# Ledger of designs, part 110: designed miniproteins, single chains, continued (2)

Each design is a single chain, and the fold is of that chain. pLDDT is the mean over its residues in the fold that is shown.

## One batch from the design tools (miniprotein)

Design m7810
Fold by ESMFold2-Fast:
Structure m7810 (fold): chain A 96 residues (1-96)
Amino acid sequence: MSIPIPVSSYKNSKIDTSNQQKSDDRIREVYKKTFGREPSDQEIRDFYTFVDKEINNYYNNNNTDFIDLSSTANGKTIAELIREFERAKEKDPNIS
């Protein structure tokens, strides 16, 4: 699944809200595949906050107007981003 985010056009919105449900379903799918469980709604929201930082880093490093979250963001797959998010939460449970 490919979700191009036009960063230059949506600087105040990092996620296309018309595709929010599809993005949520994809995150749930990857969580099940990676951890064998479904994420909570809070974990999905926290993950989006984490991904927003990775999207900004990708934009700044690659000088691109679009981020493909289905393949890579900042050189990372959705599964890798989820693993890094969980690792960050283990180090500091107050990270959102």
Scores: mean pLDDT 56

Design m7811
Fold by ESMFold2-Fast:
Structure m7811 (fold): chain A 79 residues (1-79)
Amino acid sequence: MEEKEKKIENLEKAIRYVELARQAAASGDTEAADRLRELSVKYAKETGTELSQKAAEAIRAGDFDRAIELLKEALEKVK
């Protein structure tokens, strides 16, 4: 009933923002990292799956590698 395309788009945005947040954190730009992290959490939660919710928790914990893994798994299950 809901378009799979919207879930795919939200998951792809979440992955992109968490990768950018990781890069900003590595460069010492904590304000940019925090802003990008909140955007990735937003899009992960908007997807509304168990895996995307677990990814949002991993992002909040600063576990970016785990978050990317969970988001990619969610993306494969939605496709």
Scores: mean pLDDT 82

Design m7812
Fold by ESMFold2-Fast:
Structure m7812 (fold): chain A 70 residues (1-70)
Amino acid sequence: SESRYELWLKYQKAVEKMLQEAYKNKDFKTLKLIVEIGKLSDPEEALAALKERMPEFIKEVQKILEEILA
């Protein structure tokens, strides 16, 4: 099992990469979503909020996490 700290670090890294890609592509809708979710202190709550509001966005988070782990 991953510690909450390790999960938080993975989440932060994924968010940073997603922000960089969204900024590069001038995707303001994604930037707004990331900023809003980033206000949540718990990555589990942030993931739950993303899943509820934009299920398609979770697919992009998963893709970025896969790239980070490669």
Scores: mean pLDDT 64

Design m7813
Fold by ESMFold2-Fast:
Structure m7813 (fold): chain A 64 residues (1-64)
Amino acid sequence: SVMEEIFKEAKELAKKLLKEGKSPQQILREVARYIVKKGREEGLSSYEIGEIASRVSRWLQELL
């Protein structure tokens, strides 16, 4: 699904930023911006975008 693809891309972005030495706060900010931008481009509702952001945030808490 589109939501699942955005989730995967957001996780890849987070891993890239972590390897680049970005702070946890910077990773969270940049990943959130990516999800919103990509979700809007794909025609997702604010609710669906929020669901992806929540899933990524939960995953990031376990990674960071």
Scores: mean pLDDT 85

Design m7814
Fold by ESMFold2-Fast:
Structure m7814 (fold): chain A 80 residues (1-80)
Amino acid sequence: MSKEEQIKKAEEAIKKLEEAKTREEAIVYTMEASSAIVAAAPGNEEVEKLAKEAIKAASRGDIKKAVEYLKKGLELAKKI
């Protein structure tokens, strides 16, 4: 999958996360977005850290913080 495809997948997952009605959906979309963001910038430690923090925030029910970490990771991945 190309970097552009991973970025698009991450953007779609973040949108679904913002619209998620259940905690189970929020966790799934956070994991999908995190995976795509890391795949778009492989080996970037800051992107990997942001992806891990997003998953941790979602697992605690802090969806707003999870979205913030994912958006920050996505913007960094786009710059690489």
Scores: mean pLDDT 84

Design m7815
Fold by ESMFold2-Fast:
Structure m7815 (fold): chain A 68 residues (1-68)
Amino acid sequence: GKVTVTITGDRPAFTSDGTILQKGESISFPASSAVISFSSDGKTLTVQDTATGRQLVASADDVEITVT
């Protein structure tokens, strides 16, 4: 299974390895190791791959999350 994050808004998302994701771009993480969390105000989404330590940080209002 995979967790796929698609950027739907104009605010870019950032990965811990320096990748910048723009509107219309997507990134996938293995569902078995992906941890999805929100900031206390609900405005920031973080996806962490616990197997690799890689993270995605995005505006929660500017993403769609699909789990397959």
Scores: mean pLDDT 85

Design m7816
Fold by ESMFold2-Fast:
Structure m7816 (fold): chain A 63 residues (1-63)
Amino acid sequence: NRQAVLDALKAFQADADAAIAALQAQIAATPDPRKQAQLHAAIGIIKAAQSIADELFARLAKE
Protein backbone atom coordinates (compact mmCIF):
# COMPACT_ATOMS: atom_id res chain seq x y z
CA ASN A 1 0.00 0.00 0.00
CA ARG A 2 1.78 3.12 -1.33
CA GLN A 3 -0.06 5.62 0.89
CA ALA A 4 0.92 3.71 4.04
CA VAL A 5 4.59 3.83 2.97
CA LEU A 6 4.38 7.59 2.23
CA ASP A 7 2.76 8.18 5.65
CA ALA A 8 5.49 6.10 7.34
CA LEU A 9 8.23 8.09 5.57
CA LYS A 10 6.65 11.38 6.72
CA ALA A 11 6.46 10.06 10.30
CA PHE A 12 10.11 8.94 10.08
CA GLN A 13 11.21 12.43 8.95
CA ALA A 14 9.35 14.07 11.87
CA ASP A 15 10.92 11.61 14.36
CA ALA A 16 14.37 12.14 12.80
CA ASP A 17 14.05 15.95 13.09
CA ALA A 18 13.11 15.57 16.78
CA ALA A 19 16.09 13.25 17.36
CA ILE A 20 18.48 15.73 15.68
CA ALA A 21 17.13 18.57 17.87
CA ALA A 22 17.67 16.46 21.01
CA LEU A 23 21.23 15.56 19.93
CA GLN A 24 22.03 19.24 19.17
CA ALA A 25 20.83 20.15 22.69
CA GLN A 26 23.16 17.47 24.11
CA ILE A 27 26.10 18.88 22.11
CA ALA A 28 25.40 22.38 23.51
CA ALA A 29 25.34 20.96 27.08
CA THR A 30 28.40 18.68 26.66
CA PRO A 31 31.91 20.01 27.50
CA ASP A 32 33.63 16.76 26.35
CA PRO A 33 34.95 17.14 22.76
CA ARG A 34 35.00 13.34 22.27
CA LYS A 35 31.33 13.11 23.25
CA GLN A 36 30.54 16.09 20.98
CA ALA A 37 32.23 14.27 18.06
CA GLN A 38 30.12 11.14 18.74
CA LEU A 39 26.91 13.21 18.84
CA HIS A 40 27.84 14.97 15.56
CA ALA A 41 28.47 11.53 13.98
CA ALA A 42 25.01 10.37 15.14
CA ILE A 43 23.40 13.48 13.57
CA GLY A 44 25.28 12.72 10.32
CA ILE A 45 23.90 9.17 10.23
CA ILE A 46 20.33 10.41 10.84
CA LYS A 47 20.67 13.04 8.09
CA ALA A 48 21.95 10.39 5.66
CA ALA A 49 18.88 8.24 6.49
CA GLN A 50 16.62 11.29 5.93
CA SER A 51 18.17 11.83 2.46
CA ILE A 52 17.45 8.18 1.54
CA ALA A 53 13.87 8.48 2.86
CA ASP A 54 13.34 11.75 0.94
CA GLU A 55 14.51 10.15 -2.33
CA LEU A 56 12.22 7.14 -1.78
CA PHE A 57 9.28 9.47 -0.99
CA ALA A 58 9.89 11.45 -4.21
CA ARG A 59 9.94 8.25 -6.28
CA LEU A 60 6.74 6.85 -4.74
CA ALA A 61 4.86 10.19 -4.76
CA LYS A 62 5.33 10.75 -8.54
CA GLU A 63 3.35 7.57 -9.39
Scores: mean pLDDT 85

Design m7817
Fold by ESMFold2-Fast:
Structure m7817 (fold): chain A 86 residues (1-86)
Amino acid sequence: KEELVEEALELIRKAAKKEIEANPEIDREEAEKALAEYEKKLREFLLSLSEEVVELFLEAAKAGEAGDVERMEELLKKAGELIRKE
């Protein structure tokens, strides 16, 4: 499970960095600081979830890294539903 969490975080970090680079209106220093704080809290949160939910976050991160925002949002919605339904 820890390996899945680290894979998801790495892909989320890559996707976030691409978005920051692509959008000149985003304050890069502030965004990178927020990303680092968010990543720390997200790691703890993901480790508290079931493996099935972590797998959905990993797939969402992969979709985000590939630029498929619609699929990323769909997978995150499914993860949220499972968290709520548990």
Scores: mean pLDDT 73

Design m7818
Fold by ESMFold2-Fast:
Structure m7818 (fold): chain A 91 residues (1-91)
Amino acid sequence: TEEEIKRLLREAAEEARRAAEAAERGDGGSASVHLWNAMQYVGKLHELGAPEAKPIGEALEKAVEALRAGDFASAARHAREAAEIAEKAIE
């Protein structure tokens, strides 16, 4: 439903935002957990046919790649991008 999609978008945005904040602190463990949680919500959004699932997922994948490379600044930027895409989708 539309309401279910909006709820999942809010949850994805919140987890992506927490991932960005953890990465900004240099906390790779917390950042990784929050990125994985955000990806779970994006998977559900994809199942529901939400068009925003793809660009949110792509931003989260870039954040994961940056985190694995030890690039916390890029990880934070991409995680924040994912959060912004999700937030704009519910406006």
Scores: mean pLDDT 90

Design m7819
Fold by ESMFold2-Fast:
Structure m7819 (fold): chain A 97 residues (1-97)
Amino acid sequence: KKEYLEKAIELLEEALKLLSKFTPEDLEKAAELLKEAAEYAKKASEELGNTMEGARESALKALEAYKESERKGASYASGAAILAIGGIIEAELLLKK
């Protein structure tokens, strides 16, 4: 497994725990972790090239959604979470074999 992908998964797992609490402070912290996870997922996809096209696209969309959340609020952070989760899980499944 690639170092960047492992870091992205770790940050995603921490963000998921915070999202389950649904407080504004926890949602904001989760959004920060998801942005960092998306950046690591992007770096992992660049190392793996075309094999990680789906993960790269999900990471880029998560970063865009997070930037919009600064303008439109916490609901966009939840969207970024879903995109990052999908991309990272797909990448993890591809690399397990």
Scores: mean pLDDT 60

Design m7820
Fold by ESMFold2-Fast:
Structure m7820 (fold): chain A 71 residues (1-71)
Amino acid sequence: SAADVATIARVAEHEGRLLVESTTDPEKKAAAERITRETVAALRAAPSVAEAVAYGNAGGRELRALGIPDA
């Protein structure tokens, strides 16, 4: 549902914000902010929960690749 997609987007935005706050590296901070913004936008525009999950997983993999310690 649209409410489920909105919840997934809100969780992704929160997780991204925690990663941004967890790093002092300006390049990693900028990358985490960009990935989070792009992922959240894709999630909010997703026509189904399945597509939202796929976009969320892709964004999560990009964030993990930055090597920022868990918040």
Scores: mean pLDDT 81

Design m7821
Fold by ESMFold2-Fast:
Structure m7821 (fold): chain A 58 residues (1-58)
Amino acid sequence: SQANLDDATAESQELKRAIDLLRAGKEDELTPEQVEKARRILAMRDGGHAGAAALAAA
């Protein structure tokens, strides 16, 4: 539905901005909740590569 698509787009844009600011070192411009969400997404991306390296080492 259009409402569902609009909500998903707004959420994606908010997360993208939070990640961008976090990478720029501007955590002060974000709420603690936004920082936590952005860090979780980055950890999931980094975790994939780290997990593959750990599996290769095992």
Scores: mean pLDDT 66

Design m7822
Fold by ESMFold2-Fast:
Formats: structure tokens, C-alpha cells, sequence
Structure m7822 (fold): chain A 72 residues (1-72)
């Protein structure tokens, strides 16, 4: 299977573990749609923006880098 799925799986696993409160429902839906479309750039940017708004910019940056790396 395509290894690009690894970053998406990690991102969803971390978001599920912390709960949807960190990103909110709408942001979660947007990320899901972007990942399903293979738009890892958009998904990474959305995660970063959402986590930065939630006061977790360092987590957002780490997740953004992970998603972009996997989407290459």
C-alpha cells in the first residue's frame, strides 16, 4: 500500500487521542476531506492553523511537518 497513508494515520491517531476539542469539529472535517483528496499541503496548513488557534503551535508545526513529509 502507499506509504503516504502513514502520515494521515498518525495525524488521525494523535487527534483522536487528544480529542476533537483541540481542533474543533469543522477543522477535523476539513482535514479529513483534504487528506481523502490527497491534498496533504492543505491538510498540513489546516492542522497548523487549528492547533495554533488552540494554543498548541509547537504541536501544530510538528504535525504539519509530519503530514507534508508523508505526502511527498
Amino acid sequence: MDMAQGGATLTYSLLKQKGQDDLGRQTRQQVDQLVQQGDYQGAADTIYQGLNQAGQPEVGEAMRQSVLRDGE
Scores: mean pLDDT 65

Design m7823
Fold by ESMFold2-Fast:
Structure m7823 (fold): chain A 85 residues (1-85)
Amino acid sequence: LGQKALDAFKRGDYEKAAEYLVKEAMEGNKEGAYEAAKQIGRQIVAPGELKLVIDEIKKAAEKLGNPEAAEIVIKGIYDGYRSVN
C-alpha cells in the first residue's frame, strides 16, 4: 500500500494516495504508513499542496470509519515536509 500511495501522489491523485496510507495504518502497519507518508511529505514543496494532502487524509479516514488512523499518517506527512523545508 505504501508504494501505491507514492505512485498515486506522483500522479496528483491525492484522494487515492490518502486512501492507501489510511488503509495501511488500519491494517496494523502503522510504521509502514508513517514511513510512506513521510516520503510523500518530503516531496511536498508548497503549503497549499500540504493542506490538500492533509484534508484528503482526514476525509479518507472518516470515509473508512477510522479517524484515529489519520493521526499517524498526518504525523508522517508533517515530519517529511519539515525535514526538507
Scores: mean pLDDT 84

Design m7824
Fold by ESMFold2-Fast:
Structure m7824 (fold): chain A 86 residues (1-86)
Amino acid sequence: MPSRTLLIGGLPKSTTEEEVRELASRYGEVLRAHIIRDPETGESKGRAMVVAATPEEAERIREALDGSLFKGKRLTVMFADEEPVL
């Protein structure tokens, strides 16, 4: 079953947590958003984690943003429970 936590990839490194929250909140209620940062440089890794209020709202956010362009970059959105085993 889809969780309410999403992983967004393909974000420009200039993207802030506020921009991620605003972007996702257009499509569903967001409880938390944070940018995943490089531990050496403190720079954004182009990934963010978003926690929606319900699984249904997370699904709406995913449908709206997955494959969309943001600041010229193509976004990928997946549920956190579906991380690929590399």
Scores: mean pLDDT 76

Design m7825
Fold by ESMFold2-Fast:
Structure m7825 (fold): chain A 72 residues (1-72)
Amino acid sequence: SMSKLEQVREAFERALREGTYEELLELAEKLGASPQIIAAAAQAASAYEAGDRKTAEAAVRAGIKLAEEEIK
């Protein structure tokens, strides 16, 4: 089974591949992600709602790196 942190990383990776950020913040909060990862998810969601795809993608990429660092 995947750890909660691995589930967070996979959710961010899926969001980046599919261009879907709608549930990312809710999932990160539900899985008890760190404040930094939650902030990245919140930035991605806000940028997505504003139609700013580049900022949303950058926030998701940052969240993936943060999750990978915490897994190590």
Scores: mean pLDDT 81

Design m7826
Fold by ESMFold2-Fast:
Structure m7826 (fold): chain A 83 residues (1-83)
Amino acid sequence: SMEEKIKKIEEQALNEARKAGASDETLEVIRKAFEEMKKAKSGKEIYDVLLKALEEIRKLDPENYETLRDILFKAAKEINKIK
């Protein structure tokens, strides 16, 4: 149930990132971040994973950074709510 909910959040975030013009390298960073957020035991750990991923995205995809940040903060908030 929880894993299925997180998978749907991941699929939605990846689809929105692709539509925003995220590179394949950026999409891979996002996938790895979701794998780590699934294993996170607290909201702090979820947001620590997110912030690390955003720092990499800022380097890989600076023109889309603000849009990708909004997508990923929304996703992280949803994961935190159901964990």
Scores: mean pLDDT 87

Design m7827
Fold by ESMFold2-Fast:
Structure m7827 (fold): chain A 60 residues (1-60)
Amino acid sequence: STVAKVVKALESLPPGLYSYREIAEKAGVSPAAVRRALEELISGDPSGRIELTPRGVLIR
């Protein structure tokens, strides 16, 4: 699934700030698909490990 591809891409990245495009390229999906998958993941995880910012995606 798209969510599984995005999760694998995030697991391969060290902590830092990434654009939706960078994550999309690693996951092999569109930036829009990354955004939707991250919205689903964040709604299920209140830990704040992944944060959506105006500049992109912050991974802690």
Scores: mean pLDDT 78

Design m7828
Fold by ESMFold2-Fast:
Structure m7828 (fold): chain A 110 residues (1-110)
Amino acid sequence: SIEEYVEEAVKLTQEYLEKVKEYVERGDLEKAAEVLLEMRNELEKIYEKIKETLSDEEAIEAIKKISEAVISLLEKAKEESKNERFKELLEALIEDIKKFEENYLEKIKA
């Protein structure tokens, strides 16, 4: 269901943000970037499952809801951080997710 995919994506984002914060606190921003890339790739797998399992209308709704929820969590993490380089990594991920959402929505509508 749409709500199950939203819940999966939110939980995944929260778990990866907790993991990445540990690396940021250690000053290991290269590992933090690697963890954020892993999160992005896992989110892509959720979007692929949505495309394969839901109707076009439901897939569009699910992708929009997931993107909004994930971006909201990343924006909150960015606001709570005092590390400028980590804020830049989060901003880059937010922009990547927005672009990824647009690309998936275009493919479903085509």
Scores: mean pLDDT 87

Design m7829
Fold by ESMFold2-Fast:
Structure m7829 (fold): chain A 90 residues (1-90)
Amino acid sequence: MERLRKLVEEAAEELKKVMPELEEAAELIRTGKPIDLAKAYRLVKEKGNAKLAEGALYVSTGVSLYSADPAREERAVKLVERGLELIKEA
């Protein structure tokens, strides 16, 4: 739980640093709620670049996976880590 939460918070902060115009999307990511992450992905897809959109999709998918099946925490963490890497490279 704590590792996934920290990665989601890092992804939100990194998104704000890379593209300040996506602050609304970053705040939605910070909630860690699947529905809010899905809204964040749509905002990043509309206003950001393809790499940021892919990163946001990975973060959203990881959080949704953990919410649906907590036994898959390790896989969810890997998805969010990949999303964070993509956001940092954008």
Scores: mean pLDDT 83

Design m7830
Fold by ESMFold2-Fast:
Structure m7830 (fold): chain A 112 residues (1-112)
Amino acid sequence: MKEKALEIMDKAIDKERETAKKIDSSPDLSEEERIKLVMLEEMAVHALKQVKEQSLTQSEEEFIQSVIHALSLLYDRYKLLARYYREKHPETAKIFEEAARFYEKLREELEK
């Protein structure tokens, strides 16, 4: 289970980087909004790296719970962002909806 949780964390980190690139190229965002959202994605990458490093100090069970919690927070965050941006920024909202679905699937993969 620990190896699977580590693989899932790497997939989550890669997805945050992919999401940052998609936001940076989103046609319905102003330059100021793109900068702000890309910064938030970079902060999320750093937070995920910190969770991954907890694998060195936590028990396997504690680490798996930390990963599940991180994936749940990402899911909730992207669902909220998608709802907030839907009316005025529908292309950006789609990026967030795709990210939410990805994190839901990763959590399901870890729980199997």
Scores: mean pLDDT 87

Design m7831
Fold by ESMFold2-Fast:
Structure m7831 (fold): chain A 101 residues (1-101)
Amino acid sequence: MEEKIEELIERTGVSRELAEKLLEATNGDVEKAVELYNVLVEGDEAVKKGLAPIEEIAEKVVKYIKSLKLSKEEAKEILELMVKEGLISEEFAKEVIKLLE
């Protein structure tokens, strides 16, 4: 377990708390945890760059989250932590959370 947390931190630069939540949500799959992190960060960046409407980007992200079989609670905790750590915007996180309800 510890080795997977450290690998995820090395690859993404996230906090230990966020790395633990990402691994828990992906059943200890480091590759899926990295992919989930990248999808969330890239989604927020796409909104900031104006590449598509926030609702369209958020819908694609929610579809991906659902494909991973994450619970709404796990997804919300990850999004809230990423906002707290300054990795994604509060606006993007709120839109994704709204669509998970």
Scores: mean pLDDT 85

Design m7832
Fold by ESMFold2-Fast:
Structure m7832 (fold): chain A 59 residues (1-59)
Amino acid sequence: METSELILEAQRLLRLPETGVYDEEVRRAVINAQRAFGLPETGEIDEETLAALRRAVFA
């Protein structure tokens, strides 16, 4: 599944278990990260959200 790779990457960057499943816990963590980075709180694992997470981890 194409989306599974994005979910796994987001889980790794958010330090969550890498299950590949987009559940309520993953959605909440994504929203919290989006809030911290000043992004729209959509809960979606989009390009801007992933870019912000990668930048925070590699800082």
Scores: mean pLDDT 76

Design m7833
Fold by ESMFold2-Fast:
Structure m7833 (fold): chain A 68 residues (1-68)
Amino acid sequence: MERARALWERLNPEGAETVPVAEAARALAEEFGLSVARARAILSAYGDGERVSREGFLRAYAEAARLA
């Protein structure tokens, strides 16, 4: 998923292992026209509640895309 990878790179320009769920949820909400609350709910299945890894983010993106 080229768009998911590009969005992850925008969230994580420093190459950190994880990003805050708040930032990831905002990005998914904007990408798919979801509420931030719904984006956070999707991310909660793939993150630790506070932060999400690249792999967790890509899984959440795939789920959001499937539900949209």
Scores: mean pLDDT 78

Design m7834
Fold by ESMFold2-Fast:
Structure m7834 (fold): chain A 65 residues (1-65)
Amino acid sequence: MVSKLVAGAIYGIAVAWETGILRVEVRGDRLVLTYSPEDPEAAERAAEEMRRFAEELGLELEVRE
């Protein structure tokens, strides 16, 4: 199937807009999120959503500050 990673990138961008994550990037089998340390609660919530999504697609999640 094409574009599990592309779908992940699109969804990640949408989550970034809703949760204040600064950036979402897809690299190979990894989702990388970058967030502001000033908003730890929003970042944690977004990371939880992205973790579930990554597990469903078989991707690894990396969270950066």
Scores: mean pLDDT 62

Design m7835
Fold by ESMFold2-Fast:
Structure m7835 (fold): chain A 61 residues (1-61)
Amino acid sequence: MPSIGQVQDALIDLALRAKEQNASQELIEEIQRVWEELLATGDREAAWERLQELEKRLEEE
């Protein structure tokens, strides 16, 4: 399981990629929500699982 910092870095990278690819506003907002939830709860496992799901969704857009 990655550290909180590693998950945060991955979320930042995903957000930048989503913006560069002109992904849906809904996807960008969902990435931001995962980041906010990680900061609020520290739940790396939930954040990492959600990150992987969002990465897959970005690739399918």
Scores: mean pLDDT 79

Design m7836
Fold by ESMFold2-Fast:
Structure m7836 (fold): chain A 108 residues (1-108)
Amino acid sequence: SNIELVVEAVREFLERVFEEKGKEEMTAEELALGAAELSKTLSDEEQFILHSLTGLVVRAVREQNAPERLTVEELVELVREYLESVTDPADRAFLEALASLIRELRSK
């Protein structure tokens, strides 16, 4: 499913940022900064996907009124819950487009 594909991409992204920072828990702000640093090593297409995934994580944290510091597993579950709750046509179209871009990048 599109949700599962995006959730797995979020997990891979989060695991990479957490490993590079050597942290067990991070704030949404620390994640955004870590993603910005990581993006400097990526292609333009990969940067766009990374920024999209980062924005999705930040939105999920805010919408679910989550604790300030979260683990990878807690962030992944918040993103899954957020994506499953999305009913707005524009947000659903964005999820479908993001999933398609992830599939295209992985097929290269």
Scores: mean pLDDT 82

Design m7837
Fold by ESMFold2-Fast:
Structure m7837 (fold): chain A 84 residues (1-84)
Amino acid sequence: KEKEAKEHFEKALALAEEELKARLAAIGDPASPEFQALVEKVGEFLRRLAAAKSIKEQAKVLKEFAEEVGLSEEVLELAEKAQE
């Protein structure tokens, strides 16, 4: 279970990073309120992730963040599987 949870978490995190980079690129202007709000949410996510003490806790944090910022169903599904 632990190995599978880690693999699902790593895939979910990698996909989330790609989607976030694409969204920031689409916004384009780093000074915009939209860009700044997303960066702030990413900062909160990273702090929560660092505080998590297990892969399953990290996966829960990732799923909550993905739901909050509207990442793909694929990220949500992988993060959910990582919690099992």
Scores: mean pLDDT 82

Design m7838
Fold by ESMFold2-Fast:
Structure m7838 (fold): chain A 66 residues (1-66)
Amino acid sequence: SVDAAADAALAALTPEQREAIRKAVENGDFEKAYEVGREGAEQASKAAGVDPETALGALIARVLSE
């Protein structure tokens, strides 16, 4: 599910990477947010068997909602 993909992607990131995504989005630096988020999403995709783009989208949505 999208929620499970977001949880897996967040778990693949360090607290510092998660904070970097949050700050990048708040500053409008979406390129940096996608760069950091993509790495975590790819790791989560391989571990959980979901599409990397689905995991990345879920991760970004989850970070913005928290």
Scores: mean pLDDT 73

Design m7839
Fold by ESMFold2-Fast:
Structure m7839 (fold): chain A 78 residues (1-78)
Amino acid sequence: MSEEEWLKLAEEFKKEMEELIKLVEEGKVSIEEAEQALKVAEGNLEKLAEVAGKDSPAVKKLQEAIEEFKKKLEELKK
């Protein structure tokens, strides 16, 4: 898979995470389901960093998206 393909996947994943937070806010998805998605995302980040390198734009974009998702999810738990 090319770096450009990895960037597109990271961007799509960011959009999916943003939509998932919206669904949790609307009560359509549980916090537990969102936490499971977060664990999958963290695993994908680790694999992407191994393949593309930690300095890859795709890795940086995915890291940013995951951190934002974690922050929003933690806010929703309270």
Scores: mean pLDDT 78

Design m7840
Fold by ESMFold2-Fast:
Structure m7840 (fold): chain A 76 residues (1-76)
Amino acid sequence: MISEEEKEKLIEVLRRQRAEALADPSLSPAVKAIIAEYVDRMIDVVRASKTREEFQREARRVRDEFRERLARELAA
């Protein structure tokens, strides 16, 4: 079971990472948009997950999806 305290800590870290990425002048607007969407989706997974197993499964799915999207954008 994931505690609400643990969820809030994860969300705080994710929000900070999002803000840092958006403030990075070396990243393109397209890359920033992908990272922002990834973080928003990860926060949704954290909020919706009832167990650590569910969180790990859904987080992996989202990570794999966005890893592919980011790779495609960087290759363009």
Scores: mean pLDDT 84

Design m7841
Fold by ESMFold2-Fast:
Structure m7841 (fold): chain A 82 residues (1-82)
Amino acid sequence: SPLYDLLVSYIDNFSDDDVIAIVETLGKTFLKFAEEKGVPQEVIDKLKELFDKMIESIKAGNKEEAKKYFKQAVELYDEILK
């Protein structure tokens, strides 16, 4: 996914604060689009959990775990768009 590759690059090259700001903006955007698409609340809650865990991983300095949660969020969002 081009979006996954781009955010992985941001995690590796930007400050934790900048990456957190990007992740918060992406999370809000993804959740808004999921709600507008009429996605079930359980799936919306899962997306929110994945973005929250990504932010926690960045704050903990665990870049690999942050990338893992982002991949899961993008894969879940791609399923919503089908």
Scores: mean pLDDT 81

Design m7842
Fold by ESMFold2-Fast:
Structure m7842 (fold): chain A 100 residues (1-100)
Amino acid sequence: ELRERLEELLLRALRYGVETRGREVLAAELRRLADRLEARDPEVAARLREVADAVEAGDLERAARLLAEMLMEQLEKGPEVSEEEVLEILEREEKILEEL
């Protein structure tokens, strides 16, 4: 249920990003984020590069699934952020992206 909702929200955000910035630009932004995170978390960085590859290929549904899986894994590992807080953050980010 949460995973399906995250996939839908992330797919919507990715589609908006492609429409406003272009597929190649969005993929490059994701790769830059991965590069910044590599020293801290090389596993997360590697998965972000897979997301970027999917975006560049135009497979936004796969990119959304990969992102949702990664977010779900982080939620299960850490007691720091509740499911409700994550959804609020994502909804807020979506609204900010729509206003850009």
Scores: mean pLDDT 73

Design m7843
Fold by ESMFold2-Fast:
Parts: structure tokens; C-alpha cells; sequence
Structure m7843 (fold): chain A 84 residues (1-84)
């Protein structure tokens, strides 16, 4: 039971860390692309890139939240299987 509980917690933490990392990466990419278009002298194009990357970030977050919930559910099921 101790090993299974540890595994379940690690899976929850790995899922959270993975999507926290991807969310941070998406924000960084958005800021980078915004700055790049700014240097080209087009505020309108820079804003369009930022809006598109924000939409992508929101989608990745939603997908990540779902996968995190699925990982938590699987971890809880694995933990329950070890309780007799």
C-alpha cells in the first residue's frame, strides 16, 4: 500500500508539473512572438499574434486540466485497488 500510495501521488504531481510547465511555455512563446512582431514595427500584427497564442494557451490549459483530472482518477483507482 505504501508504494502504491507513493506512485499515485507521483502521478498527480507529474501531471500537474507537466501542465504547469506547458502553460508557462505557452505564455513565454506568446510574449516572445509579440516582441518579435513589435520589432518589425507592426503593433496590429503583434496584437494578433498575442491573441492567437493566448487562445492556444487557454486550449492547452483546458486539455491539461482534463488530463490532470484523468491522471488523478487513475491514481485514485490504483490506490483503492491496494486497499483490502
Amino acid sequence: MKQVKGLAEMEKRSGQGYYDSRSSGGKGRRDYNYQLEKEKGSDKQAQQVKDKEQQNYDKVKADGDKLREDTIKKSDELLQKSLE
Scores: mean pLDDT 62

Design m7844
Fold by ESMFold2-Fast:
Structure m7844 (fold): chain A 77 residues (1-77)
Amino acid sequence: SRRAGRVAGAALLAISGDPEAGIELLKEADADGEGYYILTKALLESGDKEAAKKVYELAIKEFGEDHPYVKKIKELL
């Protein structure tokens, strides 16, 4: 399941320079990869393209390159 509070918390951690901690928080609530996609959008909106690419790599490791949300993340980068 996904929760808006965890996505917001993950985005804040990632913007603060710790995308790995943000992803760990998100994994507890994100079973389908949607939270990774939302986090990537938030990072790109804040101008943090490096952290956005890190989230993309973590999404590939967790779900695989063929996953629908991983493909959506790739289109954002």
Scores: mean pLDDT 71

Design m7845
Fold by ESMFold2-Fast:
Structure m7845 (fold): chain A 65 residues (1-65)
Amino acid sequence: MEEEKELEEKIKKAADEGYQRAVTAGLSPELAKREAYMAEAQAVIDIRPGEGAEKAYELLLKARE
């Protein structure tokens, strides 16, 4: 239960890092936002393989927006 906050922080950190890396690589803010969603989805899959599949798919759909 206490570790759930740490997992949420890791997922959020992955999204922030994905955005920062994309911006540093010269991608537009729109593409950087997409990379952040993809990094968040990847972190969810890595933390909860199988169980997080639906949530990861939902995040990937948002990356298309």
Scores: mean pLDDT 72

